Designed miniproteins, single chains, continued (5). Designs and how they scored, part 15

Each design is a single chain, and the fold is of that chain. pLDDT is the mean over its residues in the fold that is shown.

## One batch from the design tools (miniprotein)

Design m16493
Fold by ESMFold2-Fast:
Structure m16493 (fold): chain A 80 residues (1-80)
Amino acid sequence: MTLEQLKELVRRILQAFFTGGFEAAVEELIEKLKEEFGIELTREQAEEIVTRVLDHFFDDPRATLDDLAEVLGEALEEVL
């Protein structure tokens, strides 16, 4: 997965979160990874990944999309 693909996933997760909350963000991650990358996550794995991205987003107000994409990539490697 490229940095640009990770950044796009972060944007989709954040958009889903601000529209429908944590559950919407989790479902968006599961759907996009399955549809676009052929990666199937359990709900537990997706919840862990979304939690790490959101925690970093709220904990570091200067976090860039690149920073959040790196967090997403690291979380995917640890969970998969």
Scores: mean pLDDT 86

Design m16494
Fold by ESMFold2-Fast:
Structure m16494 (fold): chain A 96 residues (1-96)
Amino acid sequence: SIAELRERALELAERMAELLEKEGRLALAAQVRRLAEAMRAAPDDALPDLVAGLIDLTRMAAEELRRENSPAAEEVERILRELERIQAELQALLAS
């Protein structure tokens, strides 16, 4: 369901914010938390665009952490892949 996908995306956003805070990326963590709050309040049809925004931030973070050889890079890359799967599932449900 869309509600289950929303909950999964919110859990991934929280995990990513915690990883970014641990890495000292406080501004990016704050951006992720703002997107998470927007996702909680958003109607179902707005959710794919907010998840796309989260994917963009996660992709940037993954590239930067990988460049720095951070141990967090692998976990952020896993979060990215899960968010991309959630986006695909949301698009399929809303197209139906």
Scores: mean pLDDT 87

Design m16495
Fold by ESMFold2-Fast:
Structure m16495 (fold): chain A 57 residues (1-57)
Amino acid sequence: MEEVNLKNFAEAVGVSQATVSKVARELAKQGKVEIRREGKKTIAVGEDVVDLLLEAL
């Protein structure tokens, strides 16, 4: 399983955190990823999370 920090991912791919959060929530509704909070960090967890986020963007 992969764990992806949504803020760091947004910065790495050059998109807004709002956009990444929106696509991550849609993937979570589909059961493809889980959204987890670790302190101040929002993490997406699952299989192929990076590829799923890139495809959804």
Scores: mean pLDDT 81

Design m16496
Fold by ESMFold2-Fast:
Structure m16496 (fold): chain A 83 residues (1-83)
Amino acid sequence: MPTARQIELFLNAFRKFDTDGDGTISEAELRAGLKEVFKRDFSDEEVKEIIKLADKNGDGKIDLVEWYQAIATNPELVEKLLS
């Protein structure tokens, strides 16, 4: 299970990804934010995998609840983001 510190990190990351402050992350915001927040390069395929895991509504955007659930239920995603 992710630690309280990891959860806090990922919730803070969501705020940084959400540059327009609407409470959702677009694919473009996720691509830009991942490199800056986690200090490594992410491929287009990795970004698409993250969106597919998190975007339960199929609207092409990730809200805070979807993001939290993706982190909480996918330990491989947590490991990938912190790699």
Scores: mean pLDDT 72

Design m16497
Fold by ESMFold2-Fast:
Structure m16497 (fold): chain A 70 residues (1-70)
Amino acid sequence: SAEMEERKARAELMKKSIELREYMLKLGHPLQEAEQFVNELMIKIMPYVKAGDWEKVEELIEEARKEVAA
């Protein structure tokens, strides 16, 4: 159902936000910097979450992962 699909998508988003933070910590970023980056990314993503634009959400997360790995 659409409700279950949205719930799953939101859970995956939360998981990816945690994984990104942990990844930044492993790369040597300070905790405060990692938390700030993830918080700013989530703020940027929220309008697309509200619009149901999960393709754009995935794109922004991929771009963020690529940015912190550089």
Scores: mean pLDDT 83

Design m16498
Fold by ESMFold2-Fast:
Structure m16498 (fold): chain A 74 residues (1-74)
Amino acid sequence: AQEEALALLREELSKVLPEEVVERLVAGLRTLMQVMPPAVALAMVRKEALSLVEDEEKRRRIEEAFERAGRLLA
């Protein structure tokens, strides 16, 4: 479940964010999930990702990716 969620985030976020940024976000999520509930970790990383883009289409794609990842972590 965790690895599937991280793989999904890498794939989907790579469509709207640079690879270096995607890898930082995924690494951050993995680290946060070691010290807090997955839902809280996911919400924090989602907020960070959304702060990096102003384009509404890209924001919606990011929101959808985190929603799908959240379902895999449930």
Scores: mean pLDDT 83

Design m16499
Fold by ESMFold2-Fast:
Structure m16499 (fold): chain A 81 residues (1-81)
Amino acid sequence: MAAAEEAMKMVDEATRAFRESFEEGLKKMEEAGEYAVKLGSYGLAQLIRGEMIRGAREVHGEEGEKAAQALGDKMLAKVEA
């Protein structure tokens, strides 16, 4: 439970970072993804992917959505490997 809450806070921080810098937002999204990979939780990784795509799209439009999808897919692949 605590691990999932921590991951969600990382997602919130990444969403806020996108408003200041797209690069900083992507970096924080990658950190949240690495955390989910370390936990070995496909469900948590999938949830993080969805939330990051939503946040990136809201702040940076279609380009943000595509970049977030690419990182999210990479994260899911690492959890399955």
Scores: mean pLDDT 76

Design m16500
Fold by ESMFold2-Fast:
Structure m16500 (fold): chain A 62 residues (1-62)
Amino acid sequence: MEISEEEVNRALMDAWIGILKATHELSEEEIKEIEAIAEKGVAAGDPLGAMKKMEELVKEAE
């Protein structure tokens, strides 16, 4: 069994998006933007940076 960093990062992104959806009322536009940030974070190997950008986006939506 081999788990790549990309698989771990994807799982973290999915979990974080789930938490944001559960704790905030997100529009379809906001969800699409969050998905784009997650994809960039996985591709760059920077899950923490992606998570921070997602949280900033959600805070601005208040």
Scores: mean pLDDT 76

Design m16501
Fold by ESMFold2-Fast:
Structure m16501 (fold): chain A 70 residues (1-70)
Amino acid sequence: MITPEELVELAKEYGLPEMTPEEVRARIRAKQKELGLPETDEVTLEMVNALKEKYPGLTGREFLKALLGL
């Protein structure tokens, strides 16, 4: 499971726009809602699997962009 704080660091490493942990939590919840999943404060395995099914072959930076709704 990936926390919002871990996603802030990953986004920074991949050169994505700077975000606060609160903004990341909001984006996680919005994406979970879009995918028809329960809203949480963290990236769940179910969320990762749903994104991989919707966007097969997406990895690294592009996967993080899809996850965060960028």
Scores: mean pLDDT 80

Design m16502
Fold by ESMFold2-Fast:
Structure m16502 (fold): chain A 74 residues (1-74)
Amino acid sequence: SKEEEKRKVFEEARKLGDKAIEYLNQGKYDEAKKLFEERAKLLIDFGKKYNDQTLIDFAKALLKRELKIIEEKK
């Protein structure tokens, strides 16, 4: 079901985000960036599959904010 798939997608997204933050805290900016991009792709792909424009916009905005933080820490 959509609800079951959503739960699994959001759990995976949470795990990717947690790992990305750990890399960010370690100064591993390239690794953090890659995981934030993987999380955004996961959420955008799910949003596209179910026509959830709010989720797509949220994922894009979140990634943009996270990439800006990484750029400012370089």
Scores: mean pLDDT 89

Design m16503
Fold by ESMFold2-Fast:
Structure m16503 (fold): chain A 97 residues (1-97)
Amino acid sequence: MKILVIGADRRTTEEQAREALEIAKKAKDQGIDVVVVYDPRNEAARRLAEEIAKLGGTVYDAGDKDAVEMAKEIAKQFGKIVEEKRIGNILILLVER
């Protein structure tokens, strides 16, 4: 089973969030579960999380923690990281159980 884990930090831009959302949509179309960890103080990161929730993805608020570091921790707990992609301040990890 595959899962896509996305970390969107405090410096996430609207352009980065849009690119990450397109990747998340393609993953969902392939039956891949999507998890996003977002910085709640960044508007683009919040909008990315809202759109992923609409796709049936799982959303985690990072609070005052680093959203990218939390995404890495979640990915490692789920399984083996098989692919890593960076879109500026957004980390995207493909994980296989």
Scores: mean pLDDT 89

Design m16504
Fold by ESMFold2-Fast:
Formats: structure tokens, sequence, C-alpha cells
Structure m16504 (fold): chain A 89 residues (1-89)
């Protein structure tokens, strides 16, 4: 479980960083600005999850990290959709 949460947190962080980088160049577009904000927020949640998971001693701590990963995935999914709309304009 711990290894999977760490892997998922690292994957979400990487994806969020990539989306934020692309969205930053499109900040003049409403969808681009919002995509950047959500991607940046997702990255921060994934970083928190990664720290908690790496230091976790209990299943409760792992569940907290998993919740943060799920939240980060939701934000990155929305950011991806908004980035695609910005690119299509």
Amino acid sequence: MKERIIEEAEQVKSEAENIATEARSLKDLPNGKKAYELADHSKKLAEEALQIAKNARTEEELMRAEELVMDAKDYVKTAKELLQKAIAE
C-alpha cells in the first residue's frame, strides 16, 4: 500500500507540473489561467501526500496520504480538461 501511494503521488505531481508548465504560457486565456491554478494546487497536494506517505508509521497516516492523492487527481483531471479547451481556442 505505502509504495503504491508514493508512486501515485509522484505520478500526479509530475503530471500537475507538466500541465502547469503548459498552462503558464496560456494564462492570458481564462481556461489557461484556471488550468494553471488547479494544476499548481494539485502539485502542492501531491507534495504533501508524498511527505506523509514516506514518513507514515500507521494505516491512518497512509489513509490521509491517499485522500490527498485522490484530491490531487481530481484537480489535475479538471486542469487537463481546461488546458485542452485553452489549446483548442
Scores: mean pLDDT 85

Design m16505
Fold by ESMFold2-Fast:
Structure m16505 (fold): chain A 82 residues (1-82)
Amino acid sequence: MKEAVKEVLTRVAEIMKDAGAEELAKALEELAKNPSSDPEEAAQQAADLYKKLLGKSDEDAESIKEALIEEIERIVKEREEE
């Protein structure tokens, strides 16, 4: 779980850096250094950063949270495929 959270946060940070959102990218990289084992907690932390640093609405933050949880779960499932 922690590795999946780290991978998602790292990839999103790279995308945000390329998009010019350097402060958000840096904050996401810091979360990736000490990732939560709870995907909901990790996604909530990332969504809060989007809201604070990009001015996203509560609705956008919830959508971001849901998308991050789904991506984390997808990576976990890929790693569990035998």
Scores: mean pLDDT 78

Design m16506
Fold by ESMFold2-Fast:
Structure m16506 (fold): chain A 93 residues (1-93)
Amino acid sequence: SELEAEALLALMRMEVAILKLLKDRGIKLSEEEAREIAERLLRLAEEILALRPSPALLQEAAELLEEGARILEELGAPEEDVEALREEARRLA
């Protein structure tokens, strides 16, 4: 349902907001912490896609994945985890 997809999108927004906070405070992530965050974002994206939501919601999810990938890259996440997020964003768009 669209409502369920909107709820999952809200969780993605929260994950990205946390990453922004960590970056702003200069908090460094371990590779394991970065991977866990990337895995959560990927799972949320997969669940959203499975619900077959509106194109507008998929576009917003794609934009959040790209933003999350960019911040994770800046925080030292492994390149493979960043690339996985960018690939998923392209798939949703």
Scores: mean pLDDT 88

Design m16507
Fold by ESMFold2-Fast:
Structure m16507 (fold): chain A 97 residues (1-97)
Amino acid sequence: MTAAELAIEKYKKNEEEFLENNPEFREIKEKGEAAVPELIRELEESKSSLERMKAALALGVIGVKDERAIEALRKLLEDENEDVRIAARFALEQMGE
């Protein structure tokens, strides 16, 4: 199981516990739509697969349907890193895409 798969499994099983154990994601969820532009920037500009994965997971946790985020996430479905692709798919599914 990849890092993204494990994080997604924990989130889907118990969202409250996941957010308690991952305060960065809790803070991002509390910001909601206001965090979306910065997360899109991280997806598009970061050379780190870990940071792109985290940004994609964060967009999924927020779950707000944003057309720019959807476009950026769809490009990440072709990312070189498997965890980034998995996180992007999760985020799109949370947005109803």
Scores: mean pLDDT 86

Design m16508
Fold by ESMFold2-Fast:
Structure m16508 (fold): chain A 65 residues (1-65)
Amino acid sequence: MFDELMAKLDALKANVPTLSPAEIAAGISDLVIAMSDNRAQLTKEQIEELAAKIAELNALLQEKS
């Protein structure tokens, strides 16, 4: 679970230059929902790491908008 979410975040970040702002926002939303749905299977440290990467993606989205 955690590895899958991390892989999706890394893939989204790598594709930020080629994606529209709407696609980036949709990708972030999907990841936030997936993290919430699987919260019981994640440690506090894993949640903090995922949240940090989501914050980086939101910053990149704001720069692109």
Scores: mean pLDDT 81

Design m16509
Fold by ESMFold2-Fast:
Structure m16509 (fold): chain A 96 residues (1-96)
Amino acid sequence: MYLEKAREHLERARELVRKAKESDEEKAVELILEAIREVQLAVTYVRKAYEAGEMTEEEVLEEANRLLPVYREIVDLLEKHKKELPDVKFEKPPEP
């Protein structure tokens, strides 16, 4: 029950990350924020599945290994957005 929900949310996060890569900057930020929410829900449902006895410790580690690459892609996309901002050319400080 909870494990299926965890996997559904992780898959939604992957789809949102893929769409963010193909979207304009404003839309990409919105999709990245939704992907973060979906990852948080996936983590919550993995925890609930473990607490309910639906998962072994080994299975929790397997789900964590599936989640880590998606989390890394989200971090990379956030950093890419920051780097795509126009370089603010600072005026040269007055020479002494």
Scores: mean pLDDT 76

Design m16510
Fold by ESMFold2-Fast:
Structure m16510 (fold): chain A 56 residues (1-56)
Amino acid sequence: SAAKEALLAEFERNREKTLNDLVIGFENLGFPEELARKFAEAILDVERVEIEKSTL
């Protein structure tokens, strides 16, 4: 649907910023960069899958 395509486009447009913000957030919680990046990527992967599976 057009709504789903719009959400995916917004996600992709903001992916780099969101990834960077998540990495910084996890590092501020005391996680090392490698683990923070893995957590951030896992969160973004789940978010993308949820958008793709939405009924929008």
Scores: mean pLDDT 81

Design m16511
Fold by ESMFold2-Fast:
Structure m16511 (fold): chain A 81 residues (1-81)
Amino acid sequence: VEVRLPGFSEEAREALVEGYRRLEELFRNKAPREEILKEVEEFMRRVYEIAEREEDPELAAQLRLAADILAHEAKKRLEEM
C-alpha cells in the first residue's frame, strides 16, 4: 500500500520529510533547545517558501497547515525536555 501526501509536489514532500527527519534526529540526540528551535524556524521558512510558489491556493494552504502542525508538535516536545 502506497502512502502518499495529498496533491503535494515532490519538492514539498521532500521538504516535509527531510524537515521531520532532521527534527527527529535533534530530539534523539538531546540537542539544545536553541538548536531545535532554529531548525524548526528553518523548516518553517523552507516549507512556506514552497507554499508561496504554489499556484494552487488550496495546496498552498495545506502546505502551510502541515508545516504549522509539525512545528507545533516539535514545540510541545521541547516543553517536555
Scores: mean pLDDT 77

Design m16512
Fold by ESMFold2-Fast:
Structure m16512 (fold): chain A 90 residues (1-90)
Amino acid sequence: MTLEEVEEAVRRLEEAIRNGDLAGAREALDVLRRALDSPDLEVRELAALALAEALLSPNEEVRALAEEALRRALESPNPLGRKAAESLLR
């Protein structure tokens, strides 16, 4: 996972939210969830920030999708992704 791929996922998430595209939002959130497993700190930090913003969305459906993505991150075999998800869900 590259920083560019995470930046693209953030852009797609923002566009999907503006357009009410829940399928697009889910796909972008899945990319961000997988980025929490990255060994690159900048990649993990950007992904965590984007997921935190999605959890605070005024749109209840977007918040539910972000919570779903983070609950799946808690099931990751990678401890980095799990710790990030635990922090964001508290």
Scores: mean pLDDT 84

Design m16513
Fold by ESMFold2-Fast:
Structure m16513 (fold): chain A 73 residues (1-73)
Amino acid sequence: ELEKLDKEIAELQKQFDEALAKGNLEEAKRLSDRILELWRQKLELKGVPQDEIDAMLAIMRGVNNAILASAAA
């Protein structure tokens, strides 16, 4: 169900923000990967074509990697 996925994504996003605030980059990276996996499930449930899912996930991964790199600098 979309509502359940949205709640799980929101909770993981909060944990990601907390990990970044604490400087726990390894935990933040793991949380980022879990968030992306739930986003894939959500997009599949919404009937988004696989090519578009892959493109959207690549953009989201890039944003999260940029945030992690900025925190590590």
Scores: mean pLDDT 83

Design m16514
Fold by ESMFold2-Fast:
Structure m16514 (fold): chain A 103 residues (1-103)
Amino acid sequence: MAARRERALENARERLERAGVPEEVRERLLEAVERALATARSLEEVGAIGSLLELGLEHQDWELVLEGLERLAAGEDPVEVLLRAAEALGLEELVEALREHEA
């Protein structure tokens, strides 16, 4: 788990730098990712952190990512966190896929 968390944090840093995210925003996002990774107990939780970051990168909604990461750090279900993010972004296809996964 520790090695996977370290790699996930490194990947997040690389993605944010490549996307040209402003340094101040990047710092806030990396701190939130580190907190969520510190509380992650499963590979599904680590994967959800990566998925939230990808959604933020595609849609340029950093507050949505920060909210999702904080919810994951609080121990909320990763599928529920992703579902709420997808709903907020109007991603109907992803919402349906996540509901099918839970059902």
Scores: mean pLDDT 77

Design m16515
Fold by ESMFold2-Fast:
Structure m16515 (fold): chain A 68 residues (1-68)
Amino acid sequence: MSPEEEFERLENEAKRALLAALETQSEAAYQAAIDAINRLIAYAESQGRHEAAARYRKLKAELEAQLA
């Protein structure tokens, strides 16, 4: 799998987890969404996609604020 395809796969996983969290509003679903976004951020940073990583860190902070 290319780095571009892997990034898109992780982005889609994070989007699905976020949608599930918004639909169910469960703590477990929000944590799963945060975990998926963390994996996406780590991969983006490893591939030099620093601007994409920054965008997802902002989204992560917003989700973490919902759990606080």
Scores: mean pLDDT 83

Design m16516
Fold by ESMFold2-Fast:
Structure m16516 (fold): chain A 64 residues (1-64)
Amino acid sequence: SKKLKEEAKELMEKAAKYSLEDADKASEYYRKANELGEKLSEEERAEVAKYFREALAKEEKERG
């Protein structure tokens, strides 16, 4: 559903944010997003994965 897709995106954004600060928190958020992903369509999972890659790239750019 649209709501689950948005929740997965929020979790992926948090995973990306914590990827450089707290690996344990990043892993937890990534795991929760993947659990929601099991309930999403293939298209919705692709959108969430793209959002994660964009969020991760943004964090890498900001922190060098």
Scores: mean pLDDT 81

Design m16517
Fold by ESMFold2-Fast:
Structure m16517 (fold): chain A 79 residues (1-79)
Amino acid sequence: AREEVERHLAAAKEALEKGDDETAVNHIGRAAQLATEHPEVGEEAIKGLREVADLAEKLGFTHVARTARIAAEQVEKAL
């Protein structure tokens, strides 16, 4: 679970750096889903999702930044 969440968060960051916002949103969603199913990784997932949101905002992908922030809030609510 932890390694899968980390892989999806890393893939989301890579997708953003390549300008692929659709792929980034997909990986954000999968990381959040895994974190809600495995609460033991929730805190790490919340931190990672917020880092993805910050990167997305810096790169101008406002929609992705918002999606990552909402995902982090959903994970936090599930804990």
Scores: mean pLDDT 84

Design m16518
Fold by ESMFold2-Fast:
Structure m16518 (fold): chain A 72 residues (1-72)
Amino acid sequence: SEEETREQLIRVLKEYGMPEHMAETLAFLAIDQKESTEEVLETLRRLMTSMGLSEEKVEAAVERVRELLEEL
């Protein structure tokens, strides 16, 4: 369900170090605004990089989020 996918997205993003409000915004863009997977992932990369997270951690998060979004 959309609710279950939203909860999973927020949980995963928080596990990779994203603040809850930013995780909720990305879930809104992906699920409610129905942004393309690539647009959402580009936004994710930019946000995580701006937070000072390592490239390795950013790419791991992007891959995990891609998997979740492809289930929608």
Scores: mean pLDDT 81

Design m16519
Fold by ESMFold2-Fast:
Structure m16519 (fold): chain A 91 residues (1-91)
Amino acid sequence: DPIAEETARGAEFVRRLREAMRRHGLDEEVFLPPFQVAFSLDPEVAERILELVERGDIRGAYELLGEFMEKQGLPWNGKIAEEIERIRENR
């Protein structure tokens, strides 16, 4: 069942992402939404970005995610990045 397979893949992606964010002290409210948007657009690209987070290359993951979002016509560099930093500092 392709729908069941996609649902399982999405659930595993979110599980892995939350674990990686916890390990590296990242705010789930800040980082989860952009990653979920990336996964909805291109699961393979989102999973590659997740691998960088799992390795602790947070800057590399952030840069690659930003480049991907910009290519999709979504704002990344500017208010979203500034809001991400602001939310992270305020928790």
Scores: mean pLDDT 72

Design m16520
Fold by ESMFold2-Fast:
Structure m16520 (fold): chain A 62 residues (1-62)
Amino acid sequence: MVDEKEVLRALGEMYLALAKKIEGKDPETAAEMYRKASELFRQAGDVDGAKEAEELAKKVES
């Protein structure tokens, strides 16, 4: 049985990958996806992953 937190972390990784793919063409949507990834990582208990995603969102918006 897969732990719910593992599913949330996998979803966060998926949003990170999508954000990186569209970052150059649609930075606004990419920033939203990075923030969603950060939220999912926080819910999964992955504090380091959440912080990294948050920093990527800020970098794209700057």
Scores: mean pLDDT 81

Design m16521
Fold by ESMFold2-Fast:
Structure m16521 (fold): chain A 85 residues (1-85)
Amino acid sequence: SADELVEQLKKLAKELGKSDLPEAKQASILLENAAKYLENKDYDMASDFASMAADLAKKASKKDPSLQKLADQIQKLADQLKKLA
């Protein structure tokens, strides 16, 4: 459901926001914005913001390999949102 996706976006944003990497912090903010758009039924904007977050999380994971699993989870969620857009 959309509510479950909102909760997952918020959870991933919180975990990614624990990183000191600028790319991870920016991706966290983008995931929080994706959650807000999804709460407002704006699936196109939610998908766009989640995809941008996935790209930044991937860049962060290349600098910090411990973020790889989190980056993969964000990419899967972004792909799922794209199918709903």
Scores: mean pLDDT 88

Design m16522
Fold by ESMFold2-Fast:
Structure m16522 (fold): chain A 80 residues (1-80)
Amino acid sequence: SLSKEEADLILDIIDEVAGDSSSLTPLQLNEVLERVAERMSREVSLLVSEAVLKAVEEAGGSSTIPVSTLKKVIEELTNS
């Protein structure tokens, strides 16, 4: 599970990568994963990687995903 502080940092990284966009491309999702891996622990990076895969599956594989969908999955990881 994520702490609230860890989740808030991940949400900030998502906002940095997305900018003014309401959706994330596959390249932007990879950028989120790279920035999380550089700034956070391996355990957190693995949780975010799983969250990205879940969000991509919900969006139909290789299509763009809503920023709100990824943020929701990350926020759900704080409940434990």
Scores: mean pLDDT 80

Design m16523
Fold by ESMFold2-Fast:
Structure m16523 (fold): chain A 89 residues (1-89)
Amino acid sequence: MERAKEYLQQAAEHARQAIEAYQRGDLVTMFEHFRRALEYLRKAVELLPDNVIARSALEGAEFMYTRWGSVGGAAGLILAGAELALEDL
């Protein structure tokens, strides 16, 4: 449980930093934080396979990124999903 909580906290933090970097036009920093946010959310979902909030956020973020190239939208889904999953724990 504690490790999954740490992964969700890291996913939310990196997603927030990706969004802030995007707002500044810092695309390199945005992609670095987005990649880390996605990796941490994936790790959290592996530990919480029955958590619908975390799983749906991961699936939605991957869809937005791979299908539409929307890093901002994907990061927003990771942030919201990670924060909601943390409240559900």
Scores: mean pLDDT 85

Design m16524
Fold by ESMFold2-Fast:
Structure m16524 (fold): chain A 106 residues (1-106)
Amino acid sequence: MEYDEKELKEKLEEAIKAFARKDYDKMVELVKEIMEKYGKYEEAQEYFYAFLSAIRDELTPELLEKLQPIYDKYLPEDFSETINYEKVNELTKEYKELIEEYKKKA
């Protein structure tokens, strides 16, 4: 499959919206679908890490148990040593702002 950054961003925004609405089952399914399609692309891995970082403070143990196997399957073990942390921090801020925006609309 070709890497489509626009589709990746749109699907991650849908996952953010589901998370903000507390539709955790839909959020988990969207993350799984996105990672299955894009997880092999190095550029996409920074988005996935930023997404997890953005939702981390609000993750319940039950939700983490659903997400952790997906992340473990699609992200490499050494991922944290190779990522651009500046880009991840920027994306994490953007996702946190989107979460707050969608919470106000939900």
Scores: mean pLDDT 76

Design m16525
Fold by ESMFold2-Fast:
Structure m16525 (fold): chain A 69 residues (1-69)
Amino acid sequence: SMRVIGSDADSLTVEVDGDTVTLTGLGAPGTYWVVADAQGVLSVLTEAGERVASAQVATPAVGSATATA
């Protein structure tokens, strides 16, 4: 499972199957789409679909969520 557990104007904190990842450098406050794939890549996309941040998570998961930073 994946859920957004924290946010501020430049960062999102996401929990993916019990692992916690903080992604920084979003560049602007707003609504973001967070996607995790089966290879354990977590991606943060703008509402326009532009990828602004990514991280490798220790536990691979498949899911998506919206988040406000």
Scores: mean pLDDT 72

Design m16526
Fold by ESMFold2-Fast:
Parts: C-alpha cells; structure tokens; sequence
Structure m16526 (fold): chain A 68 residues (1-68)
C-alpha cells in the first residue's frame, strides 16, 4: 500500500540520517519531525500525507548534512 511504502521509505531515511547526524543534530531533527507530525494531525492530514511531509524534511536535512 502507499502507506506501507511511505513508512519503509521514512525508516530507510531515518537510518541514514541517524548514521551521519551528531547527537545534537539527531535531537533537533527528532523535535522537528515531532512538530511536523503534530502539525499534520492538527491540519487534518491523513497518516500518509503526514509521513510524506516527514519524509521531505528528512531528505532536506540529509542533503544538508551530506553536503558539509
């Protein structure tokens, strides 16, 4: 299902993120992911739409960290 695919993609991206992030970057990233999840729920987004937003955030942060 699209949701199962999004969850799998999110987990793969999180593994990559936590492999390159410092503890401080991991803490900040986790706080931002929680905020995106809460904002999605507050906006009435589906679980899939919320995961897609969280995936986009992790991809953006990974690109920044891998470019340093």
Amino acid sequence: SPLDEAVRRFQELLERFYSVATPEEAEEGSRRLIAVGEEGSAAGLSTLETFERMIALVEERLAELEAR
Scores: mean pLDDT 84

Design m16527
Fold by ESMFold2-Fast:
Order: sequence, then C-alpha cells, then structure tokens
Structure m16527 (fold): chain A 85 residues (1-85)
Amino acid sequence: QVSQDQLQQIRQIFQDVLDRLRQAGMDDTAQRMEQVYQQGVNQGNPSGGALNGLGVGRSLSRQQGRDDVAQYLGDRGRQVSQIVS
C-alpha cells in the first residue's frame, strides 16, 4: 500500500527529473516521459507511471549516447522503487 506522502515524494522526484532533462536540452525525452507518467496517473497507478516514464527516458538517453543521463534516470528509478517497497 502506497501512502499519499510516498506518492507526493515520487511526484516531486519525477518533476525534478523532468526539469533537469529540460535544462540539459532533452525536451523531447522529458515530454515522452511525462506522457508515460500521465498515462499511469490516469490509470490509477502514479508510481507505476513514474517508473515506466523513467525507464522510457533511460532507453531514449542511451539511444542518444547520453549514458550519464541514463545512469541518473536509473538511480532515480531505484529511489522510486525503494519508496514503494
């Protein structure tokens, strides 16, 4: 069972990630991740949406040769997973 406080923490982590990607000039990647996150929220699974969004972002970052960004997104995904455990 995920608490409202845990969901708020996940939302803040995901928003920080999107902001950092936009600051890095990865606007298309951030937009794609936000779409995946919003789909999860609409399905009643915001934590799953965040994890899926981070996974998509990591895959796209690797395709762009942005391995440091992919690693950062992987670390954020592990952080979100620990919150919901």
Scores: mean pLDDT 87

